# Designed miniproteins, single chains, continued (4), part 103

Each design is a single chain, and the fold is of that chain. pLDDT is the mean over its residues in the fold that is shown.

## One batch from the design tools (miniprotein)

Design m15797
Fold by ESMFold2-Fast:
Structure m15797 (fold): chain A 118 residues (1-118)
Amino acid sequence: MTVTVEGTIDEVAEKVEELAKKYGASATIDPERVRRLVEEALANPGRTVVEHLTATLSDGTKVPVTIAVRLAADGTLEIHVGAPSLEDAVAIAYEAVRAARPVLEKHGVTKVKVTASG
C-alpha cells in the first residue's frame, strides 16, 4: 500500500504526524543518517540518493527501512520511505521529515513530497 502527502514542510509534517497517530504507529531511526542522505540529495539535484537502515518500533521490534531522497527540478524535495508495512513506513516517514527539517530550512527548501509504502 502507498500514501503520498505534498505541500510545505509544515503542512507535510502535520499530515504525516496525523497519519502516524491514526495508525497508532511510532518508530525511531538514526536522524544523522537521514540528515546526511538529505545533504547528499541537495548537493546532487535530480539524483535519487538511497539509504538502507534499521528502524526500531515502539515495541522494540527492529525493521529494515529504505529511504530514497531526490531534489526535483521544481525545488520540491521528494522523500520515499519503504518498510514492511504502511503503518511502519508512515511512522518512519514522520521521523525522517523531523530529522530532515533543519537541513531543508538551512538550504531554503520549502516544498516537500513524502511517499510511504508498505
Scores: mean pLDDT 88

Design m15798
Fold by ESMFold2-Fast:
Structure m15798 (fold): chain A 86 residues (1-86)
Amino acid sequence: SAMEAEKKEKKEIVKKIVDLIRKKNFEEALNLIVELRKKYDSKTVSEIFMEVEQELIKEGDEESAENLRKIYEEAQKLYAEEKRKK
């Protein structure tokens, strides 16, 4: 079903963002999140973010969880700025 395909895609995106942040590849993580903002609604992006944060917290990686929050805020700013440009 379409819902099952969306769940699988979301899980793969979550895993990729977790991996990028844990490897400190912040530029690629930021770019990916900006692209997610363009492709998906704000609810879906927020759900992806909550799942990434939850995975990092489960692993005891508080530093990566803090880095995720900073990258998310930056991605929101960049997306808002781009949306206002002609």
Scores: mean pLDDT 81

Design m15799
Fold by ESMFold2-Fast:
Structure m15799 (fold): chain A 83 residues (1-83)
Amino acid sequence: LREEYERLVEEMVRALEEGKLEKAAEAAIRAAELLAQLDLPERERAVRATGLALLLIGASIDSGSEVPVEAAKEMLRIVEAAE
């Protein structure tokens, strides 16, 4: 589970670097679903989710696309709903 989460985070970052915003959004949502299932302290989970969301928001600002920021909102909602 944790290894799968780490792989999805790496996929998201790689997709953002390649300008593949839709692929990055998909990876972010899947990573959030796994993050919600990990047995982590609530604060650590929140910090991880916030960090990923900030990367997505930055990509939206840089690209002018709403795709990454909408993914960031959905990701945070998934993680919050798990708590």
Scores: mean pLDDT 80

Design m15800
Fold by ESMFold2-Fast:
Structure m15800 (fold): chain A 108 residues (1-108)
Amino acid sequence: LDELIEEAKKYIEKAIKLLEEGKQRDPSNKALYDEAIEHARKALEHLEEAKRTDPVKHLQEAIDHFRRAEALAGRAAVLSPESRDIYEEARKNFRKAIEKAEEALKAV
């Protein structure tokens, strides 16, 4: 369980770094990137809480925040196609984080 949570954390941290890069390259959509980063950071907090208490609840909340962050980053990529490469790399990391969090849910 803990190993899967740590892998999910690794992928979401990579996604956050990519979103920060996207925000710098596409300042016109800064608000969308800021909101996506906020959701990704909340997901990280829930992954850490899942190790301490109520893992099912916190893993599900982390997954929900991952999905929201991915959707917001996707919106920014549609509005600014020049940032699509950054979004696609962030998307891959979000998908891997969701996969690891869902594997962790099955292991509870």
Scores: mean pLDDT 82

Design m15801
Fold by ESMFold2-Fast:
Structure m15801 (fold): chain A 65 residues (1-65)
Amino acid sequence: DLELSPDPLGVGRIYEQLGRKYYKEGKYEEAAKWFELASQAYRIAGHNDFAERAEKLAKEAKEKA
């Protein structure tokens, strides 16, 4: 059993920031991975709007990879 999860909204924001940083560095494959993780964290947090935004960012990064 999972007892205490970290704050998934905060975790999603951190992952999104990492994705943006890798994207700016031209590391699109890594950026996409972090954006996908951010999307999952946002969904766990119940923020579907943030999850959809992160998913779009992941798709954009994948298209540039």
Scores: mean pLDDT 80

Design m15802
Fold by ESMFold2-Fast:
Structure m15802 (fold): chain A 104 residues (1-104)
Amino acid sequence: SELDEMIERALEAAKAGRLDEFTRIAVEIMEKYGAEGLVRLIKALRERADELPDALLTGVLMQLASLAIRRGEDEALKAIREFADTLPPELREVVQRALDALTA
């Protein structure tokens, strides 16, 4: 589907360190598919988290959290926090601290 193709392109951008492109695609997904599209992107990222370096994964999660907050998408923000809870303890603390700073 077009959504699956957009998700794949977003993940490719994230792996390449192109966070601006990733954010642009995430916005397009939200505008075309709403909260459901963003939640599907978050789930796809979670399944493929091992393909990204810790720094890029943190950056991507912060971009997604910022978008979810700006759009009032509570379901997407919940999905991001649930994803953070599955990370190794050291990385989880870094990501949770960053998410808390965004929601302060």
Scores: mean pLDDT 84

Design m15803
Fold by ESMFold2-Fast:
Structure m15803 (fold): chain A 78 residues (1-78)
Amino acid sequence: SARDEADALIDEGYRYINQGKYEEALEKLEEALRIYEEIGDRAGVAVVLRYMGEVYELMGKHEEAERYYARARAIERA
């Protein structure tokens, strides 16, 4: 299913994070984000945005990370 595809992309992104390959991790998470957006899965979108925030934190991009966390919180509140 589309959700299974998105979840597999999140898992691949997490494997890249563990390898310190943050740009590759973001590419996989961006693909997962597109799938969840296409199917209207708001919970899935919020989860991916939080993972992207974590990647930006690990890259030292703290302001960018907070923007992703804020987007996730906004979706969770709506």
Scores: mean pLDDT 88

Design m15804
Fold by ESMFold2-Fast:
Structure m15804 (fold): chain A 70 residues (1-70)
Amino acid sequence: SLAEEAERLSRELLEAISRLPEEEAKRFTQELNELDKRFLRALLQGDEAAMRETIEEMRRLLEEAKRLAE
């Protein structure tokens, strides 16, 4: 389900963020929190298009975090 995919991405993002320097970790954590809120709003409204868009943004954020974590 989309909720399971979002949960998995959130967990992988938290793992990647844990490997970042403090300033980057703060920025990525704030961005993840905003995406989590957006996903929850879309989920409560049954807006699958918004859920998919948020998951796509989570994937892009994860790739950026992994690139910086080295």
Scores: mean pLDDT 87

Design m15805
Fold by ESMFold2-Fast:
Structure m15805 (fold): chain A 94 residues (1-94)
Amino acid sequence: SSMKEKLKEKILELRQELMSDPSLSAEQKLAVGLLLHGALEAVETSESVEELIETIKRMTENMLAQTSDPATAAAVRETAERVIEIAKEIEKES
């Protein structure tokens, strides 16, 4: 679970960064917040980093299918990419 603790810590740091970003709208913050909540749940339930990344990609595609605002869609994609990068980096260092 030390890898899961590091993953959760980095995702929570990203959440704090994005929630504190004055350039993001309330709608963008809500959408990326929902993605990050899903990512935290996926860390607890996933058996591997590969499964975690697959789950994040699936959640992202589902959110994008429901997102009509291009700026919100871009924020969701960028946040998903950053979470996947965090997962890959922690796997390499574990």
Scores: mean pLDDT 87

Design m15806
Fold by ESMFold2-Fast:
Structure m15806 (fold): chain A 82 residues (1-82)
Amino acid sequence: EREELLREAAELLREAAEAARAGDTERAIRLLEEAARLAEEAGDLGSAKIARGAAKLIEEGRVDEAVFAAEANASILEREIR
């Protein structure tokens, strides 16, 4: 169900941002990849691309930018399911 997938994706994006802030980059990347998968399954290709982009930013050491992207994406998805 689309709204359920987007809700789960938003939760994973929030968890990924928290993991990244805590320095758990491996967990953050996994959570972002899972969020991207759920967004893609829901048909939200834009959010999936943003989540994958955030994972790439973490891999490049650009953690603050990745956190911002993940939190912004979560806010958009939360609005979409309301």
Scores: mean pLDDT 86

Design m15807
Fold by ESMFold2-Fast:
Structure m15807 (fold): chain A 68 residues (1-68)
Amino acid sequence: SALEDAVLAQLEAERPALLALIRENPELAPELLARIRGLADQAAAAGMDRTAAALRALAAEIEAVLAA
């Protein structure tokens, strides 16, 4: 739990900058999406379900930015 809480806090802190980066540089999105999805799969395999869900939510936000 403490590890997941720390990871989630770090992800939340970095999220606005990452979304701004993708909005300004959409060509980076395919590589970043692959990396985020890979990290989500690794988190799920480690039993870090909340971290996996947060990473998948971030991927969905990136996809929404690209689709609109």
Scores: mean pLDDT 84

Design m15808
Fold by ESMFold2-Fast:
Structure m15808 (fold): chain A 60 residues (1-60)
Amino acid sequence: EPTPLQQAILRLLRERGALSAAELARALGVSQPTVTRHLRELEAQGAVVRTADGRYALTT
C-alpha cells in the first residue's frame, strides 16, 4: 500500500537509520515539502516516528 516514494523512504531509514526530511529529500532527489507530506502519512500509520533531534526513524 505505500507509494513508491514512501517505500524508498522506508528503505533508506532501514539502511541508514534516523534521517531528517532534508537528508531524505537530498537522497531521493525530491522537494523537502514532498518528503515531509509522505513522512506525516507514514507517522500517522505508525511506520515512522519523529525523534527529539528532528529526524525520522522506523518504529519496527
Scores: mean pLDDT 82

Design m15809
Fold by ESMFold2-Fast:
Structure m15809 (fold): chain A 62 residues (1-62)
Amino acid sequence: GLLGKAERALQNGDYEKAVEYAEEALKRFPDNPQAYSLLAEAYRKMGDEEKAKEYEEKRKQI
């Protein structure tokens, strides 16, 4: 599924694709904590600590 593709992209260092797949998963399942977790990790690896923190906080609300 989309989350598996996001996780694989993250593991391969393709952080932009990881974001794309995780965002697509959230469009289908907005309450998916795994998608928020993957987005936070991808943004952290890209050096965007502000977005990483935002998605970590959203994950806690689910």
Scores: mean pLDDT 82

Design m15810
Fold by ESMFold2-Fast:
Structure m15810 (fold): chain A 70 residues (1-70)
Amino acid sequence: VKKKIEELQKAAEAVVKKKTEEALKYLEKAEVSKKTLEKIKELLKEIEKKEAQEEILDIIAEEIEKLKKE
């Protein structure tokens, strides 16, 4: 669980830096569900938009909270 949370935190940092490939790599290492990963991939196409970045960061924060409950 701790390792997955660390990978999700790295994904969030990559999103802030607009590093799409790094963000996807960390999300896959965190074993994010295919459905959630597909949603984030669509938002990453608009990573230059602040609203898209904020939505991705909210999704990542929600995934971290789910892992903390395990």
Scores: mean pLDDT 81

Design m15811
Fold by ESMFold2-Fast:
Structure m15811 (fold): chain A 55 residues (1-55)
Amino acid sequence: SDREAAERDLAIGEELLAQGQRVGALVAYHEALKLAERAGDEELVRRARENIARV
């Protein structure tokens, strides 16, 4: 589902950011945001936006 895909992309982004791969993390977070918006999940949308802002 789009929600499950968004959760996976958030986790991937967090792992990439922890490894110092900022560009990869941003790509994953933006994909998570797109999927969260498609799922209509306001909590996931908020989490993706917050993670993007912190890169």
Scores: mean pLDDT 89

Design m15812
Fold by ESMFold2-Fast:
Structure m15812 (fold): chain A 71 residues (1-71)
Amino acid sequence: SEREEEVRRLALEWVLIVRESKNAEEGQKKAEELAEEMKKLGLSLEELVLFKKIVDELLGLSIEELRKLAK
């Protein structure tokens, strides 16, 4: 669904922030921007569970694999 695809995009952005931020300050700023986007979307409990599941799956991937998914 469209919402599942958006949740997948948000999960990928979260993992990329964690993996690719140059320093803690940059990572914090990007994480705050993403959190604000998620807040505006008003994710349901089901969508939050899906988000966490996708994050766990993506954290097992290489940086190269993550970048391919971001295209």
Scores: mean pLDDT 80

Design m15813
Fold by ESMFold2-Fast:
Formats: C-alpha cells, structure tokens, sequence
Structure m15813 (fold): chain A 68 residues (1-68)
C-alpha cells in the first residue's frame, strides 16, 4: 500500500544520502532513482509521475558525477 511505498522511499533516500557522503555517486544514483519510483507509487496519478521524473533526473545527475 501507500504507507509501505513511502517507507521504502524514505529508506532508499537514506541509502542514497549515505552513498553520496562516501563519494559513491553510482550507488547514490541507484538509490535516488528507487526513492523517486517508490515516492511515485505512494502518491499515484500526476503527482506520482512528477515525483518519479524528478527522481530519475536527480539520479542521472549523480551518475554523471560518478563518470567524472
């Protein structure tokens, strides 16, 4: 349900922040994309689509840093 999706989004966001603090931008990108996806699942509708798109863009930016 939405509560489980929100909990998964928070855990994924936490793991993304931990990876970013360690300079592991590839792992941070992975967890950031999952956080956006789970947040999108929790919200649903147009709001969920926007949350998912934001997460993908943030993950793409982090992945670009990993390749630098």
Amino acid sequence: GAAEARARAREAARRAREAEKQGDYETASHWTELAGRYAGEALGGAGGEVATAIGRQEAKDLLARARS
Scores: mean pLDDT 84

Design m15814
Fold by ESMFold2-Fast:
Structure m15814 (fold): chain A 80 residues (1-80)
Amino acid sequence: SAEEHLEKAEELVAKAQEALAAGNYEEALKYATEAAKHALKALKESEDKELILKAIGLALEAIGLAYEAALKLGVPPPSL
């Protein structure tokens, strides 16, 4: 469900943030990329305005984290 994808996205964003803060950029990139994919799936499945806005917010945060981690690693940002 959209709610299950949002929950996974929130958990993965938190893990990506922790990894990034610890300097574990490869781990941060993996978690952030997975978080973005779950947030985008939630957005695709959502019909409720509040869930849509939450999914957009999580997707943007996750994409930002993935971009930062990729930059730190010197690799291209993931295609989402």
Scores: mean pLDDT 87

Design m15815
Fold by ESMFold2-Fast:
Structure m15815 (fold): chain A 61 residues (1-61)
Amino acid sequence: VKITLEQYEIAVKAAEEAEAIAKANGETDPEKRAELFKKLLKENGIPEELIEYLLNQLSSP
């Protein structure tokens, strides 16, 4: 899957926001964090196929 640098930057920001939201709510469940990340990516116009690819890249060490 091809990702532009701009889309990747948006994804990184979305991941940071998802983590901040989870921490603010006291949520440490990685599953809930992934749900927030997906929601933020969709809201920023990232297509669903690319979201799955980005989750594999950004949530896996």
Scores: mean pLDDT 73

Design m15816
Fold by ESMFold2-Fast:
Structure m15816 (fold): chain A 74 residues (1-74)
Amino acid sequence: EQALKEVEKALEYAEKGDVETAIRHARRALNLAAADPSVPEEAIKNIEKGLQALQEGNVDEAIEYFKKAIEALK
């Protein structure tokens, strides 16, 4: 579950306030999820929204989306 691990890291670094590292992990998660046909569309959408929120500086919103992505990937 490579995409799940990258989303979990994105969440961890977002919670620590390391937005730049969180963005790198979110981008990796999105690329891995998009390449894997077993990943639900709901997970991909939540990763995309979390990444967008991080890029806009909305860290709390990004954390919420990454938590939703993790639930969809389990």
Scores: mean pLDDT 86

Design m15817
Fold by ESMFold2-Fast:
Structure m15817 (fold): chain A 90 residues (1-90)
Amino acid sequence: MKAFEEISKATPAVLEAVREAIRELDKIADQVNPEKDVPLATAAALHAVAGDVEGAIASFEKASQRAKEDGNPEAAKVFEDGARRLREAA
């Protein structure tokens, strides 16, 4: 069966950056807004899988800004760290 890594157009470094961002979001799952934060994180992951690293970064940056506006600084930090890791991996 095809694994996620076998069908992804992203580099291993970019995929690891996305996996780390997902792990950090899971740690604060009780603090994220599932109706706003999860769709933006999903969009970032889909961009990264498609090899669109710039789109993935932009999605995480939008998620961070939205979390700040919603008064959730912990989710905002996780999204900002995700964007930073993607920039470093690219």
Scores: mean pLDDT 68

Design m15818
Fold by ESMFold2-Fast:
Structure m15818 (fold): chain A 54 residues (1-54)
Amino acid sequence: LALEEMVRRIRYVTEAYTLLLKAGVSEDEAIRFLEEHALVDPEGAYKKAKELLK
C-alpha cells in the first residue's frame, strides 16, 4: 500500500466532508457526494465543497 498517498487522499476527503457538513449538507448526502467526486479526484471534491459554502 502507498500509505503516504492514501494519507494525502484521506486529508482532502476529510476536509471536503467537514466543509459539506458546515454548509448544511446531511451526513448521508455528504458521503454520497464524496463517493461520486472524491474517488477519482479528492482535491477536486474539496474544491467543489468549498464552492458550496459561497
Scores: mean pLDDT 77

Design m15819
Fold by ESMFold2-Fast:
Structure m15819 (fold): chain A 55 residues (1-55)
Amino acid sequence: MSPEERVARGVEAARAAAEAGDLVMARFFLHQASEIAREAGDEELAARLEAEARA
């Protein structure tokens, strides 16, 4: 799976967790997606996802 696909899956998992009321898992998935985005060189997306995870 490409880094872009992994980020997309992480964001979708975070959205599903948030809609279910599981904010701990939502933040976990956003943080994981942020790390993958950073490793792929998308620092802007990584920073945005990390900020959302910390909110």
Scores: mean pLDDT 81

Design m15820
Fold by ESMFold2-Fast:
Structure m15820 (fold): chain A 60 residues (1-60)
Amino acid sequence: SDDDFRQMVRQGMDMITQMRRTDPQRSSQLSTRLVQAIITWQTDPDQGMTMIQQTIRDAR
């Protein structure tokens, strides 16, 4: 759902922001992937959801 996607975007943003202090290059790469997931979600919600889930897993 839209709310689920929004919650995952918020979680991803928080994780990426914390990572920026210790690994700014990794943080930048994940930020780009998060933006791409948001863009993809607007035209393909299933693909956008998959992309945000993968971005969060990679941020762990």
Scores: mean pLDDT 86

Design m15822
Fold by ESMFold2-Fast:
Parts: structure tokens; sequence; C-alpha cells
Structure m15822 (fold): chain A 61 residues (1-61)
């Protein structure tokens, strides 16, 4: 259900935040940006966290 999907999305954000210092591969970075944009569209309540991560990821490229 939606609650389970939101919980998985939050867990995904937690993992991505933990992986930020190690995101050196351009392909992985591009995929992460794309998934964050999709999460923002699906879960507007996650927008503040997603926007912060998108800013950090875009700065790395």
Amino acid sequence: GMAAELARARAGLDRLEAQLPDLTDPTTLRVAIHELERLREKFPELAPRVDALLARLRELE
C-alpha cells in the first residue's frame, strides 16, 4: 500500500544520504538524480529532503 511505499522511499533516501561521500560514478549519480525526481513527484511530503539531496548531487557533477 501507499504507506509501505512511503516507508521504502524514506529508507531509500536514508541509504542515499549515507552513500553521498562515495557517489563518484557519473552513471550512479545520474540514476540517483532521476530516482529523486520521481520520488518528489510521487511523495510531495518528501520534497524538502529530496530537494536538499538533489542540490548536493547536482553540485557533485
Scores: mean pLDDT 79

Design m15823
Fold by ESMFold2-Fast:
Structure m15823 (fold): chain A 112 residues (1-112)
Amino acid sequence: SDEEFLEWLVEAHRRLLEASDEERGRLFEEIIEKIVEYARSQGASEEQVKELEEELQRLRDVTLRHLRATTDPAARRQAVAGFLHHALGLLGEVTGNEELTREGIRRIEEVE
């Protein structure tokens, strides 16, 4: 399921870059749900999962505000990539899976 998670995340990144403001909000929620499900599947405690979800939701809100504040395509791409890089970092801390974090970041950079 690590490969399935990574493949889904790459597809989600591509979709985020092309998404409307309405679609982007829904896709961020799907990404958070998928990351939380993955963390739980890797043995994260309910407390760790709750903290991760709260941190990802705060990060999403900051990212969405930034996206609404700028029309610069490069800045918008950077905001999306920044969300995903930070989300993978948080996931790596919760799961202890440094290999997944490194591979995820590598694949996201290929889309950027």
Scores: mean pLDDT 84

Design m15824
Fold by ESMFold2-Fast:
Structure m15824 (fold): chain A 66 residues (1-66)
Amino acid sequence: MDEYEIKVNEKIAETARRVFEKLEPTEENRDRLNVAVVKTHNRIIKEKLSDEEVDALLAELERELV
């Protein structure tokens, strides 16, 4: 993986971990998190978003799920 993809994956993983810790461990919440993570990852990589844009998008993801 290139350095950009590694950095993005690390940020997404940390955000997903924090969100998962706050959610009830239900199948529905796992599915919601998985769908949101995949969509967010695909958008960031495809559009080559800046660090600021990535951080903003991940903060929005946390707000939507928690």
Scores: mean pLDDT 80

Design m15825
Fold by ESMFold2-Fast:
Structure m15825 (fold): chain A 60 residues (1-60)
Amino acid sequence: GEEERTIEEMREVGARLGERLAEKAGLSEEEIEEERERGRRIGEEIGRTVVEVDERARRR
């Protein structure tokens, strides 16, 4: 549903941010991939929080 799309979009945003920060820091390709994955997980948590807040707002 719409909530899954929000979480997926935030995962992608987090992954790109992690990748860019790692590249700017001059990390190796392997470390860049690791930070991309970490960013993806952080983005997922943010997306889940957004969905939860939106759901609570709609119930009021």
Scores: mean pLDDT 82

Design m15826
Fold by ESMFold2-Fast:
Structure m15826 (fold): chain A 75 residues (1-75)
Amino acid sequence: SLDERIEELEKRVKEAEKAGNDKEVAQAYTELGILYLERKEYDKAIEYFEKALKVDPTNEKARILLEYARELKKE
């Protein structure tokens, strides 16, 4: 289920933070953002993409998806 996927990604964030792996944290936040985007929960998607870029400013996928989510919210 979607709730199980969200829970697994939240666990992945915690484990990556514990390991000090900023790239993995940003990837997990980006995947959470994608799940919320698919649910049309644009504010949550934007929040997670912003969290990903705060941890890894070089994450191109998060940057592109943040711009996309912001445009979808305007519609």
Scores: mean pLDDT 87

Design m15828
Fold by ESMFold2-Fast:
Parts: sequence; C-alpha cells; structure tokens
Structure m15828 (fold): chain A 75 residues (1-75)
Amino acid sequence: EIKKLEEEIEELEKKIKELEKKLEELMEKLRALPDDAPLSEITRLIGEILRVIGEIFDLEKRLEELKKKLEELKS
C-alpha cells in the first residue's frame, strides 16, 4: 500500500511538471501577441491558461491528499 502511494505521488508530480511546462508555453504565446491582436485570440489563450491552472490545482490537491495519507500510514 505504501509503495503504491509513493508511485502514485511520483506520477502526479511528473504530470504537474508537464502541465507547468504547458502553462509556461501558453504564457509565452500570450506575451508574444501584438497589441492589436483580436480579442478572440486573447480570450482563447486566457481560457487555455485558466484551464491548465485549474488542472494543476486539482492535481496538487490530490498530491497533498496522497502525501497526507502516506504520512498517516508511516505514523
């Protein structure tokens, strides 16, 4: 059980890092937009950024729950 939790934690940490990289790429795209960029393009990128932030938040919450369970089992 402990080993399985440790493996799940490692997988979640890897997924979070992948999403953080994707967020960085989206933020760079947003910064690269010209001042006269259409509102639709700006809104689309902001929407994608918010979605990725939400996914990171959900995974970080699950990671915290798994780490808490692991700590309780070791106690």
Scores: mean pLDDT 83

Design m15829
Fold by ESMFold2-Fast:
Structure m15829 (fold): chain A 67 residues (1-67)
Amino acid sequence: VDEEELKELEEKIKKLEKAKEQGLMSDEGTRYLEKAKEALKKKDLKEAERYLEQASIHGVKQYLALN
């Protein structure tokens, strides 16, 4: 397991959880965030990264891209 990659994914999850707490995430983005957290708990880094990318694209439009 790559500890550096694991820490990076944990930081991305924390950032997206903060966005969720601020009401900036859609329901779809929230589902992907939960799937990413579950994958990370299983130490499936590829799956976690994939779900985090989906959460960012579809969930946090106001935070990551306004146009």
Scores: mean pLDDT 73

Design m15830
Fold by ESMFold2-Fast:
Structure m15830 (fold): chain A 55 residues (1-55)
Amino acid sequence: MSIDEIVEELMRIREEKGGKAAEEKLREVLSKLSGDEANELLTRLSERVQELQRA
């Protein structure tokens, strides 16, 4: 699954099941990624959250 697909999945989980469920999924995903991939995921997720907060 691409980083963008992971971000969208985490955002969906957050909306449907809340922040704790999304955080658990994020921890699971981060444990499987390289440091560079983890940094990209966290950056992209932060951008996506900011976009939604501005709407």
Scores: mean pLDDT 78

Design m15832
Fold by ESMFold2-Fast:
Structure m15832 (fold): chain A 60 residues (1-60)
Amino acid sequence: TKVLVKATKDYKGKTKEELSVKKGDILELLELVDGEYVLAKNLKTGETGLVPKSVLELLE
């Protein structure tokens, strides 16, 4: 079962490891990396990278 999250605001990745997202983008949560970041795949672009947890909302 996929765990889906939604971007609650725009975020621009600051490093090559970070993913840029737009408000309303749906992402697949792949891994919890640390207290501040998750590894996610943006389902709109197909890109994978680190995203701050603070910009994401868990979809039930």
Scores: mean pLDDT 81

Design m15833
Fold by ESMFold2-Fast:
Structure m15833 (fold): chain A 55 residues (1-55)
Amino acid sequence: GEEAARVAAEGAGRAAASGMPAEAAKQLGYHQALDAGASEELAREAGERGARMGR
């Protein structure tokens, strides 16, 4: 759900901020959100938000 997507985006953002490439952070957020039960659309959104938050 939405909460799973938010948590995944936050984790991916932290990874990007600590030096993970944006594409890797995007994939991390996407897969973490899916693993937590988010829909594919929300998972894609989480990955994109996470990568942006690392800036």
Scores: mean pLDDT 75

Design m15834
Fold by ESMFold2-Fast:
Structure m15834 (fold): chain A 59 residues (1-59)
Amino acid sequence: MSTEQSVKEVKDVALKEGDPEFVETAAKTIKTAAEQGEIDPEVAKAVIEALEKVKKELE
């Protein structure tokens, strides 16, 4: 299982929704899950960075 796959899946879903509010909520959820130890910190960081880029593109 690769960080690249997680980033690609989350980015694709965020782009399909086309909603900046959805992207912001998703980023917050990932951050919370990482704090709880449910997600690898490296994966969480990469996913959050990808979501920030998608939010910028949707604006």
Scores: mean pLDDT 76

